# Designed miniproteins, single chains, continued (2), part 26

Each design is a single chain, and the fold is of that chain. pLDDT is the mean over its residues in the fold that is shown.

## One batch from the design tools (miniprotein)

Design m4880
Fold by ESMFold2-Fast:
Structure m4880 (fold): chain A 71 residues (1-71)
Amino acid sequence: SEEERRRLEEERRRAIEEAKTLSDEQKRQALAQARGLAEMYRKEAEETGSEKARLYAEMLEAFARELEALL
């Protein structure tokens, strides 16, 4: 839904702001976790056609890209 997408985008922006306070080592650990979760949701979306799983994968992939840019 549009409400769920908006909520996830807001959560992503907040998570990036919080990540700016982390050490580089903590950012790398968070990046690895985000990439792992993104791969899991992407696989679920591909196997089940779940729009929710696709949306979560897209948001986690965007978060990972933005987090990597902070390193």
Scores: mean pLDDT 86

Design m4881
Fold by ESMFold2-Fast:
Structure m4881 (fold): chain A 91 residues (1-91)
Amino acid sequence: VETTSGTAEFAGLTLTASWLVHEDPKDDVFVGTVEKDGRILVIATGGQTSESEEVTVSVSETKENNTRIGTATAVSKVTGASGTATAVAKY
C-alpha cells in the first residue's frame, strides 16, 4: 500500500494533506494542516471542520477500489486575501 501527501498554497498559506499510517489500518488518520510562515494555524482530522481567524479547513475521507482518498479544503477568511485550496492524499 502506497501513502501520499498533497500540498497546496493559497493566500500566503500552505495546506498539507497527509495520511498518518499506523500498524492497524483502522487507526489511520487523514489530516489537513494549514501553516503560515512555518507556523501551524489549524489542523482538521476525521471528517471534521476546524477554524482559525485566518482560515477554515474541512476534511473528508472516501474509499475507491481499496484506495483511501483524503481531501482537505481550505478557505481563506482574511480580508483582501480571498482564496480556496484543495489538497488530496491517497493511501
Scores: mean pLDDT 71

Design m4882
Fold by ESMFold2-Fast:
Structure m4882 (fold): chain A 57 residues (1-57)
Amino acid sequence: SELLEQLLAAYRAGDVRATLRYAIALRREYGDQAPALVRALPLSEEDREALLSLIPA
């Protein structure tokens, strides 16, 4: 997903506003599947938890 790639890029760049925008867009587009997409990413547990905190279940 392009949204997922953009979310990762913003997160790694430390761009808080862009990270939140893409997290909201991901949840809007994928609904309840958004957390599962983030969990599938090849990230550390700390980075995964940080991104998941922006996506309500």
Scores: mean pLDDT 79

Design m4883
Fold by ESMFold2-Fast:
Structure m4883 (fold): chain A 71 residues (1-71)
Amino acid sequence: SRELIEEQHSLLSPEVVEITRLIGEVLREIGDALQRVLEAREKPEEERERAKEELDRVARENVERLREFEK
């Protein structure tokens, strides 16, 4: 619990703020792609597969973006 409080204080550093913003962007982009998959759930198989492929692409690109930020 005390370490969590110190971590919250570290969120005031510019680098941690940047990481937090990046995580927010990643979650938004993945959320949007997931929403498209949900909307395509009752659509023809071709459209469902396209939505799933887009989700996979968005997820892979964002994982790479986070990995580059860790480095």
Scores: mean pLDDT 74

Design m4884
Fold by ESMFold2-Fast:
Structure m4884 (fold): chain A 95 residues (1-95)
Amino acid sequence: NALDAYLTAQFLLSLAVRTAADAVKRGEITEQEAADLLIEVARFWAKRAKAAGATVEQIRDVLDFARDEASRLFTDPEAVARFKAGLDEIAAELA
C-alpha cells in the first residue's frame, strides 16, 4: 500500500545515504560519485512510492529528508549542490 511504500522508500534511501557516506569516508568513492548514485536511488524509490499511491507530500518528505541527510554527511559543496539539483528534478518529474 501507499504508506508501506513511503516508509520503505524513506528507510532504504536513508540506508543508501549512510552507506554512501561511509564509503566516501573509507576512500572507496568520491562525494561526486556518491551524489550521482544517490540521485538514481532516490529516483527509483520515489517512482515506486508514487506508483503505489504515495501522496505528493509523502514523496516530498522522502526527498527533503535525503537533502538534509546529505547536507549533514557530505562536505563538498559541489557534490551537495548536484544532489539537491537531482532531487529537485525528481520532484518536478513526479508532480
Scores: mean pLDDT 83

Design m4885
Fold by ESMFold2-Fast:
Structure m4885 (fold): chain A 90 residues (1-90)
Amino acid sequence: MEAAIEAAREKTIELLQTIAGLSREEAERLLDEAPPTVEGLLEVLERAFPELRIALEALRRAAETGEFELSEEERAKAEALGKKIEERLK
């Protein structure tokens, strides 16, 4: 499990560098502030991408009810996050 968490940590560093434009040192600092667990990695991603919280909340709601409806603000933030990721990964 620890080895899997370390692999996830390295992938999270790559994502923070590629999508958020952080240096490796900046990404490692953010991860060092979080516990070395899946929940801790998600907290780092949420801090780096506040819009991700809305997407995660929408997914959690959909899993519980089988369907969901986003507010206009939630939809706009989720769309903006997707656009940022798309532009960074080009």
Scores: mean pLDDT 63

Design m4886
Fold by ESMFold2-Fast:
Structure m4886 (fold): chain A 79 residues (1-79)
Amino acid sequence: MSQEVDDAIERLRQALKDLVDAVKSGSSDETINQKAQELGDAADELRDAAERSSDEQARQRAQEELDRARKVVEELGLN
């Protein structure tokens, strides 16, 4: 099953974009924290979707997207 993983990847990508945009635009700490939490929730959904998936390629894509998001968050100094 790929649709659940694909949908979760899109949610993660959107949440990551929203977080990056908030940081780059100099949004309030409250807004940045809200976007970081939304990204965390999307990452948890993607991990759960990947764990339930029997599609090895879908699991690999999920891991690549999670690794990319983690790297971007680290580059933003948000840990």
Scores: mean pLDDT 84

Design m4887
Fold by ESMFold2-Fast:
Structure m4887 (fold): chain A 81 residues (1-81)
Amino acid sequence: MSKEELLKELLKLVGEVMEKNPMSPEIFELAVELALALKNKDFEKAKEKAEELVRYLQSHPDVVPEEVRKKVEELVKKIKE
């Protein structure tokens, strides 16, 4: 998969995270910034925001099911390769 495709899959998973945490301003802000970076084809900024999201989820393990967190971590790892 291209890095753009991986970032789109990540944004889709971020949508699922937001659905489970609709009142979280931190997740909403990260999702908006990631979507904007992807729209502007700023892959370096998108990668930065993806890494910030992983760090947030690792610091707040109760925010999403482990399966969703692992999927986000796998996608970000592939984006970094």
Scores: mean pLDDT 76

Design m4888
Fold by ESMFold2-Fast:
Structure m4888 (fold): chain A 67 residues (1-67)
Amino acid sequence: RYFVRYSEEDVADLPERVSVEDAVALLLELGLPSREKALEIVRSFDFDGDGTITLAELRYILRELSE
């Protein structure tokens, strides 16, 4: 299982739409061991294929990985 630790401060300054690259970088900083796995997770939430996810989707990912 992949686990990350985050606080509200880690996401408080992020825009409503977060790029896939920025979301991946955050997951790696918070403890995810693999860029490939971070990309796989984030891209699975990029339903429109536009290279961005919502802040709400990022928060969902962080919650799932922290439990």
Scores: mean pLDDT 76

Design m4889
Fold by ESMFold2-Fast:
Structure m4889 (fold): chain A 62 residues (1-62)
Amino acid sequence: SLDQKRLEMAKKNLEVSEELLQKANELKQKQPNNIQAQTMADLLEFTARSSEFVAERILERV
């Protein structure tokens, strides 16, 4: 069903978010004083939050 497909899409977006947050944290820990690494980590966190937002919007319509 369409609702079942939406739930799977939401789950995938949440999984992507978790992976990106892990990568962001690893970058921050390995290179805490590197501005470029910090910027990349911030971009990964932003992308992760965007994926969470998409998942939340999908779930609102289920």
Scores: mean pLDDT 84

Design m4890
Fold by ESMFold2-Fast:
Order: sequence, then structure tokens, then C-alpha cells
Structure m4890 (fold): chain A 73 residues (1-73)
Amino acid sequence: SAAEAARLKQNAALAKELAALFATVPGDLQALEDRLLKELSKKYGKKDAENIVGAALIIRAVDEAIKRQEKLR
């Protein structure tokens, strides 16, 4: 559990880095997402890769939602 928490924290850091990368790519993220998922699956395993990419997408979506709300009101 403690070791698992540390591993998840490290995966969260990688997800944050990917979210920042996604922010620099205008347009279609789907192709980049699929490519990164495949690449990370080879390096970290399918389950961890899905968690990292999924977390990155959630971070990106939350950041975009916050920014949009701040600009609207």
C-alpha cells in the first residue's frame, strides 16, 4: 500500500508531464494519445500506461475546465 502509493505518485508525475505535452499540441490529440499509449505500454506495461495516459487526459480536462470557467466568470 505504501509502496503502491509511491508508485502511483510517480505515475501521477508522468501523467502531469504528458498533460503539459498535450497542451503544446493544438488540434487532434487522439492520434498522439494512441501513439503514446502504445509506447508507454512497451515501457511500463499496458495497465500502467493506461493509468498514466488516462490521468494525463483527466488533468488536461480539469485544467481546461478551470481555465474556461475563470475566463467566463
Scores: mean pLDDT 76

Design m4891
Fold by ESMFold2-Fast:
Structure m4891 (fold): chain A 63 residues (1-63)
Amino acid sequence: MSPEESARKGAEGAAALGTGGGAGSAAWHQAMHNGDREMARKAAEAGAKGDYKGAAEYALQAA
């Protein structure tokens, strides 16, 4: 995969785990409740819409 494709897929995967709430990441779930939900959600939406750079940035901020 290209670096851009890999970053987009990674951000999408990470965000998808958080948006489902059924992931195996309790810390991420807590971060979402503490106000990082907006960044986690934006990462998921950006990745889904093809903004791989934005998705990666938001995913890093959420983590």
Scores: mean pLDDT 54

Design m4892
Fold by ESMFold2-Fast:
Structure m4892 (fold): chain A 120 residues (1-120)
Amino acid sequence: MNETIKENLEKAKELLPEFQADIDEIYKLMEENTPEAIIKAGEKAIELFRRALQAGVSPEALRVLKQLLIGIIAEAYKVDPEAAKKLRDRFLQAAREAGLSDEEIEYLKNLIDEEIEKVK
C-alpha cells in the first residue's frame, strides 16, 4: 500500500472514531491491492466523505478524507484510468452536492489532476 495513503487512513481513524469500521474496510481493500479492491475503496471513501460532511465533522477530518480520496483516485488511475475518472467525477459531484463552492470544487479538481499526472 502507498505510504501516504496508509498515513491518511491512520489519521482518519484518529479523527473519525465513529467511522472506524468504514475506514478499516477501506484499509483492507487498499491492502488487497487488486484493481477491483482499489476501485471499491474509492467508492467507499466517497460514501464516507458524504456521510462525514452530513455529520458535521471537523475541517481537519474533512481535509484528511479529501487527501485520502485524492491518493486512492491516483492509485486507481494506475490500474484502470476510466474507473479513476469516474471516481474523480463522483467525488467532485459529492462535494458539490454537499455545498462546496465552485472555487473549492475547482481547487479540489486541480489537486486530483496533479496527483494523477504524477502516476502517469
Scores: mean pLDDT 86

Design m4893
Fold by ESMFold2-Fast:
Order: C-alpha cells, then structure tokens, then sequence
Structure m4893 (fold): chain A 66 residues (1-66)
C-alpha cells in the first residue's frame, strides 16, 4: 500500500527529527499528525494511533543510542 509506505517513512523521519533536541517538538508534532491521519482512515483508530506512536518511540530510541 503506497499510503502505508508513506506513513512508515513519515514516522521514521519524525523519530529521527525528534532525536535532535532543537527539533524534538517538530518531530513529535509531525508524528501526531501521521497518527491522527492513520487513525481516521483505520477501522480501529486508537490501535492505529498507538502503532504509530510505538514505532516513533522505537526510532527515537535507536537514534539516541548512536
């Protein structure tokens, strides 16, 4: 799905952006927009939003460990 590939890319880029303290707020805001968009398009909106946030946190954690 092109849409799901875009969601994955945007979540990954948001997590990388949030690893920079100066851009953390921007990264979080971009991730929350992606979570909301996927939630609106999904049958289980809350589960979809949580999946986006979980993936964002995993990306952020990996970037901070470098």
Amino acid sequence: SPFLQRVEREVTESGKLAADPEKREEGIERMERVAEELGRRSRDGELSREAVRTHFEEVLKKELEK
Scores: mean pLDDT 83

Design m4894
Fold by ESMFold2-Fast:
Structure m4894 (fold): chain A 89 residues (1-89)
Amino acid sequence: MENEERKKAIEDFYLRLLEELDLTVEQKKSLAKAVIDYLNGDLTVEEFLERLEKILGVKIPDELRQKLLADITEEVLNELFEYIKEQLK
């Protein structure tokens, strides 16, 4: 249950990034790989966040990073999405 909810939250987060952000083809490919690697257990949460920062050219605030490291929930991912969207305006 919790693991399925977390996977769904990450997938929904990824789809929102694709729909609402003007991303290059290279960014879209790198983002897809980061999501897949994370869902397969090949990336830790910290490594996943570091890849997002590099791909999108943003730095996640320490408070938000700590929330994500504690637990990846739909609510915290929504906070991350809104932050990224604001940075890329």
Scores: mean pLDDT 82

Design m4895
Fold by ESMFold2-Fast:
Structure m4895 (fold): chain A 113 residues (1-113)
Amino acid sequence: TELEAKEAKTAILSAKNIDELFSNAKKYLSHPNQSVRRAATYALLKYVYDSRGNLKGISPEGFGEVVADVLKYVTKGLSESKKQEILNDFKIVLPDIVPEEAETVYKETLKNL
């Protein structure tokens, strides 16, 4: 629901440490509702981008490497269909974070998975 999507965003963006971030991300990226998954994907990518991207001058390739590491963690132990669902949500949401570099980030993410 719309409310659950907002709760997912808040939980991820308010994470106090990397363990809390990954725990919340794994929960919401695996959610049965598409709106909740995409809201969680947006929040996770924005958190990663703000923490590693803009403040540290990270390249699109470097951002793709960081996202790959995060996705390896959050998809560990999931079925192939659920992994593909998460990758599709990531591909759809990525242009909202990095509109001009989305294709490069996506390709680097896949290469490092």
Scores: mean pLDDT 78

Design m4896
Fold by ESMFold2-Fast:
Structure m4896 (fold): chain A 88 residues (1-88)
Amino acid sequence: KTIIYEGTGKLTITYSDGRVEVVEGEVKIVITDKEVKVTVKDSETGEVYSLTAESIKIDGNTFTLYGAKDEDGREVTAVITLTNVKVF
């Protein structure tokens, strides 16, 4: 009942203050019965971005997170586009 998507891609995070962060690198999306967890490792800096979400919408290679929060619990809008995908 756990689905894992892995790939290379782009994460766009929009904060409530209008600030936008774009991260490109290794993406892992873990979907469980309780939540969606996303980690993205920036290919340039090695920094890991972690998000949680209540639900996810999948349109082809575009993943939209709903009810998303960052590591500090801040509400964000997050969209992921994957260049390639492996499903486990």
Scores: mean pLDDT 83

Design m4897
Fold by ESMFold2-Fast:
Structure m4897 (fold): chain A 55 residues (1-55)
Amino acid sequence: SLLDQLQQQQTQQQIDLGQRKVDASNRGAELGDPEISQVNQDAAQWYQQKIQQLQ
């Protein structure tokens, strides 16, 4: 149904957004100060866990 397709698109958008945030956080960790690097690594792990929950 159209509703199922819309829900699938919303889930995919959340996964895509999450992956972009993981990438941005990992990039920040590579370029940042040591303390900021740790915060970015923790953020990347958090987004990765959220993606896994969405499957």
Scores: mean pLDDT 75

Design m4898
Fold by ESMFold2-Fast:
Structure m4898 (fold): chain A 91 residues (1-91)
Amino acid sequence: EIEKLVEQLIEQVEKINKKLVEEALKKLESLPKEEQEKYKALIEEKSPEILKETKDYIKNLKLDPSLEPATTANTTEEELEIARLIQELLK
C-alpha cells in the first residue's frame, strides 16, 4: 500500500537524479576541458545533496495540498510524475 508507493517514488527520484546529472554533463561538454574537470568534481559532491533536495521537494508537495502541477519552463515531466505519485500516496 503506502510503503509500495514510497518505494516507487524513491525509484522515480533516483531516475530523475540520473537525468539531472546527464543534462548537467551535456552542458559541461560546451566548456573547456579544464572547466569540465572542475564541474564534474562539484557534481559528484553535490549529487547526494540534489537527491536530498528532491526528496524534500516531494515532502513539501504533501504539506501544500493547494499546490497545482503546471507545465512551465521550470517544471519537468519527471517532477509532474513525482507529483502524481504523491497524490496517489495521499489517497
Scores: mean pLDDT 59

Design m4899
Fold by ESMFold2-Fast:
Structure m4899 (fold): chain A 99 residues (1-99)
Amino acid sequence: GEEKEKVEKAAEKAKEAIDYLKEALPDLPDSAKPLALEAIQELSVAVNYYKQGDLEKAKEEIKRAAELLKETAKALEESNPELAEKLKKFADELEKLLK
């Protein structure tokens, strides 16, 4: 159904965000690493719920992960504004896919 297609696209975007964050993680300041790790965890949980067919839980975890990405972006605004913008774009895209 329409809801399944939205969550599928969001899960695919979540996988992209996980890969991006894992690659960026070594270069993050220590202040941002805990937030990024939490975002990776919530995105991973969301993808797993989607694989199990739990669309509502997948959607809830994607929304939570999007908020964590915005918090991570805010923590990076002064030290790495380009990375901050990229994370904000991931969060915005995840939220748009769930409308």
Scores: mean pLDDT 84

Design m4900
Fold by ESMFold2-Fast:
Structure m4900 (fold): chain A 56 residues (1-56)
Amino acid sequence: SPREAGLNLQKAVETGEAKDPRVLETARAARENSPLTQLLIGYALGKADLELALKA
């Protein structure tokens, strides 16, 4: 799910595995915003992760 993808990326940030500054900034914003904003950010992070995987 989008929220699940966002939580997994948040965990990667916390463990130091996420290195892209844009991902780090987006994860920070997700922590500070409303549940609706967090859901939308989770969706965007999940999509970005898929796009990065396809380009690697």
Scores: mean pLDDT 57

Design m4901
Fold by ESMFold2-Fast:
Structure m4901 (fold): chain A 77 residues (1-77)
Amino acid sequence: IKTIAVGKDGKETAEKGKEKTGLSSSYGKTAEEALNNALKEGHEIAGVESKDVDKGTEEALKEAKKLGIKPEEIIKV
C-alpha cells in the first residue's frame, strides 16, 4: 500500500507551504476493493485517524472528489 500526496487540482503532487492531502492506495480491480484492502491492512486515507477508519474513509472520498480525483484512479500497490 502506498500513500499519495495530492494537490488542489487532483494532481499527485505536494505543494510547498501548503497542507498536504494524502491518500492510501492498494491493489484492487475496483475502487471499492482497493479501499477495502487499504483499510484491512491498517493503512489510512487522507483525513482518516487510525481509531476511526470508517468515518475517515467517507471524508477521504469526499476530499478526493473535491480535488477531482476518483478512487478508481488510486488502484495500485
Scores: mean pLDDT 45

Design m4902
Fold by ESMFold2-Fast:
Structure m4902 (fold): chain A 94 residues (1-94)
Amino acid sequence: DEVKEAAEKAEKIAKEAEEILRRAEELAAQLPDRPDLARATVTLAKQAVIETKKLAEEAKKSTDPKEAQKLAEQAEEILRVAQERVDELEALAA
């Protein structure tokens, strides 16, 4: 079932976004000399959690497999951007 698979993918992405937020908050605490960058990264990660959770709920309610797939792809792109920004912050903490 393509709708169910897309919805499950979007839900998993939302869970991964929550993990990225936790990592961003941990890294922000380790970078007291970069408060503006840390704040911006945490804010981006919080927005990613909100947006991916909304997309996952919309995918679960979708009756169109192509719509559900597009919502999952949008969630994946949001996660990718948040991951890249957190990875950049992590590199600065090294």
Scores: mean pLDDT 85

Design m4903
Fold by ESMFold2-Fast:
Structure m4903 (fold): chain A 93 residues (1-93)
Amino acid sequence: MLEEELEKLAKEAEEKAPEMKSEEEKRKYVRELTLKAYKLAYEHGKEEILAELNKAYEEDPSELIKELIEAVKNGDVERALAIREKIAAEERA
């Protein structure tokens, strides 16, 4: 399952942080695994993701969410993943 995979990968990365000499190596590892899982979700759960994004866009019509919806609809998963990271940064702000 996507959620369980993300949890395992994130925890493994944190546990292996001492083995990864730099914190940057750990962050890149976690990010790569997160993007992989997100790509898998986009391919298999496209309708669910679009429903969530459309709802978010209705509440906050940001350009990033609009671009993400278009990328998912067009099957441009790589672009969708890049935009998703920017949206996560906005939510933190």
Scores: mean pLDDT 67

Design m4904
Fold by ESMFold2-Fast:
Structure m4904 (fold): chain A 71 residues (1-71)
Amino acid sequence: MEELIERIEELLKSYGVGGRETAEAIVRLAELVGPEVAAQMLERELIDAGVPREKAREAAEEVLRLLEEAR
């Protein structure tokens, strides 16, 4: 869990967004609703936060990959 949170935090930081709180929230969300839905919600949150749609989609796709690898 801790390693997964760190990896997601680093990924989001590389897109100029998020932090540890966001990474922790997305991991918890994926446990509740599944990784696909969690990634979709992340994409929307990033867009709402002002991230360009292409970057938000790319970040969400990479986060989905990390979440699926942790299964």
Scores: mean pLDDT 79

Design m4905
Fold by ESMFold2-Fast:
Structure m4905 (fold): chain A 78 residues (1-78)
Amino acid sequence: SAADKLDEYLQQIGELLLEGKFEEAEKVLKELLAFADEVFAELIAAGEITQEQVDRAREVLAGEVEKLREEGKKKLAE
């Protein structure tokens, strides 16, 4: 299910972050964002969510990706 796939991505990201593998965590997060876009498209088609809700969610997720990228760069510089 979509929920199972989401849990799998989140577990992978969590494990990579605990190991200090920020670049690899960013790659998995990008895959999660692509998967989320597919889920959002299906939910909009089903009438369960609005485009405005998706736009807000995308902005939040983009901010989290940028934070992870900055942390990865900081760790790489050390």
Scores: mean pLDDT 73

Design m4906
Fold by ESMFold2-Fast:
Structure m4906 (fold): chain A 76 residues (1-76)
Amino acid sequence: GGENLSEVLKKKIIEILKKPELTDADYLDIRSMVLIMEQLGDLRYLPEIIEAIKKYHKDDPRAQEIIKFLEEMLKK
């Protein structure tokens, strides 16, 4: 998989993030899709995903945990 698959995964993640409230299953789906992006070697959409989480779910502690996970993935 290349650019097109990572873009599709990013779109799916953003669609989940637009829900008014996220379930534990939604956060697990987001983590799973990001791990697929990592396996594809394509993390270019991670900053956009992090910003969307901060925009839509800033007050959810589970969102803060996932942001930390994604930020660590962007650090070597």
Scores: mean pLDDT 83

Design m4907
Fold by ESMFold2-Fast:
Structure m4907 (fold): chain A 94 residues (1-94)
Amino acid sequence: NVELPPEEKELVELLKELKEEEALKRVEKALEILKKAAAGEKLTPEEAEEALRVGETFLMMILLLKDPENEDVWAALTPEEKELVEKILELKKK
């Protein structure tokens, strides 16, 4: 088990409740890659690309959890990412 910062932990738990296992696996893999970079380890171009994309999407999701009316962040998401965020926001309302 990877120890996550509090905001990332909350998002991961919401993904688990939605049973979005593929999204959860991508987030956990990206966090592992980011830990390698933080430790000064060399990343492959593929690892760097995956970590940057997942990190960007994860940051956008965290921003929308704080401000769900942020139109600029919504516009930056793909249709699939928008659907996932809508499910997360609906779950958080409960």
Scores: mean pLDDT 73

Design m4908
Fold by ESMFold2-Fast:
Structure m4908 (fold): chain A 71 residues (1-71)
Amino acid sequence: NPKEAAREEAEKLIDQGDEAKDAGDYETADSYYRQAEEIIQQHNLDASLLKRQFNADVDNGVELLKSVVLG
């Protein structure tokens, strides 16, 4: 089932995003989370896959954007 393969791929991207975030690479983490969200939306997967990361993604992504704008 292509949908199941897409779900596994989204989960891997979320894991990679978590690793990048832990390393302080918020831009890379945001990119991985965005890719996972895109796969979730494209294949109508369970959006709760990203739910636990939304606050961290939003906060870290916003802080990164502020840093780029100010720099």
Scores: mean pLDDT 67

Design m4909
Fold by ESMFold2-Fast:
Structure m4909 (fold): chain A 68 residues (1-68)
Amino acid sequence: SMEEEIAISLARMFAGVLKLDPSAKGATIEFVVKEELKSAVQPVLDETEKELGAKIVLVTPEEARKRK
């Protein structure tokens, strides 16, 4: 779907930014995404975790709001 394509594009952009940040290596980083789109972005983020040696945790916008 168009929403999945946009989410994947955003995940790839996010991965690109993390690759420019040396502090990302070994860090735990949150990526905010709708529950139903987690499966669409997971492969991109799994590859990014492996490449950077970081842990990426997928959180929903609702979960992110509750922490503030």
Scores: mean pLDDT 81

Design m4910
Fold by ESMFold2-Fast:
Structure m4910 (fold): chain A 84 residues (1-84)
Amino acid sequence: VSKDIPVKSVDSDATGTVHASTVDNVGSATATLVLDGKSEKATLELKDGKLVLTSTDSGRIYEVVGWELDENGEPVILLKELEK
């Protein structure tokens, strides 16, 4: 079944989902990031103990800085855009 993980930008409050594919042996995977209705292909990698999403379409980099529960008790992953 398709699994979408809810995400929220800490910089813009934009919301969306991330869909991750098969992980490489070290925690690198391909992903589709949908944020504020924009769909971007991304790579997921673990760097210095942090999970990082790099958009292959825009070149933007997002760090997973934490997670919170929404009003329905579902986990939402918090993303912070890193400067170039």
Scores: mean pLDDT 73

Design m4911
Fold by ESMFold2-Fast:
Structure m4911 (fold): chain A 60 residues (1-60)
Amino acid sequence: SSSQQQRIRQEMGQIIVQMFQYRDQMRTSSDSQSSVIMDEMNRLRDRFDRLTRQLQQLQS
């Protein structure tokens, strides 16, 4: 459905924004802070991958 695709795309967009924010934070972060940020970015990447698969199934 188009509404479900739109919701997935909106969530993917929010993840991209958050990843850019983490990327920016890493520029001024300590090694320990960067490690925490990387863990959070890995979680976001997993979520993004899941959403990508859902979107592909709806478009296929």
Scores: mean pLDDT 85

Design m4912
Fold by ESMFold2-Fast:
Structure m4912 (fold): chain A 69 residues (1-69)
Amino acid sequence: VKKGLEKAKEAIDKGDFETAEKYLVPLLHLEPDNEEVKELLRKMLRKAGYSDAEIEATLNAATYLKPEY
């Protein structure tokens, strides 16, 4: 059960990006292909003031997934 995703969503809504990252990063390591985890990371990083380029770099580093070439 992915209750960590619900906690991450709540933390993002409150602006608590440290807590959101704490839940999302372990989930990415467990399920690197999980699109919902990636979407929540994008939402968190955008709210924290990161650019789309920085978001993509962070996701690629965190998931070790092959980027679009």
Scores: mean pLDDT 70

Design m4913
Fold by ESMFold2-Fast:
Structure m4913 (fold): chain A 100 residues (1-100)
Amino acid sequence: MSKEEIEAERRAVIERLKTASPEEALALLREYSARMLAWAREAVAAGDKEMLRHIANQFRRLVNELASLADRFSPEQLAEANALVRETEAELEALLAEAE
């Protein structure tokens, strides 16, 4: 993977999220979170701290952009999305801490 591929994936997911149904949006967010964590674990295994920071930064950027779409979700769907985001951020922060 490259930094350009990771950035392109974030942009592609955001564009898909703008037109997706809430159910599709939750599925996309789960898929994206799993992919980011998989890439983060690969970066840790490779000793690539710079790539790991880049992955974490791109996930944070997606979360910030996702906030603008919150009004599209039911309270239950928003709670599910927020839980997934918190779990993914916690895993990324743990991986960043372990890498140092």
Scores: mean pLDDT 84

Design m4914
Fold by ESMFold2-Fast:
Structure m4914 (fold): chain A 80 residues (1-80)
Amino acid sequence: SRDEVEKLIKEAFELVEETLKLAKEHNDEHAIKQAEDAKSTIEKEAKKILEIKDEERALELAKELLDIVKDFKEKVKESL
């Protein structure tokens, strides 16, 4: 459903914000830049997903976006 798509996108944004916060707490300039760049990319991809009229396709892409962000967070966390 549309609500599920919006929930997944919200979770992806929450994870990238947590990643940015962790990078800032560690004063890691490289990790901060990676997280800021990722946030910009997620914002653009989220807008594209929300414009998709096929709810099932939008849901699949939202799940893929969330998985990508989860992997990104773990990689950044491992590098800190």
Scores: mean pLDDT 87

Design m4915
Fold by ESMFold2-Fast:
Structure m4915 (fold): chain A 74 residues (1-74)
Amino acid sequence: AEKILRAVEAAIEATEAEHPVAARLARLARELQLAGKTLEDEEEIARLEELAEANREGLEAVEALAGELLRELA
């Protein structure tokens, strides 16, 4: 079930090689997003699955996560 999350993480790692700061921020944003969640939350898993499919480019997924963190910090 976490296969989609692992795919997104792999994309972030690939992005980290070229854009380390952005990739690190996105990874942190995702950890914060999932910190209070359980992997048994099927609704959240389904949402992440749709997001991963819609954003096949890791950069787009990274930007979405980073944007969410920036909004929370603002």
Scores: mean pLDDT 54

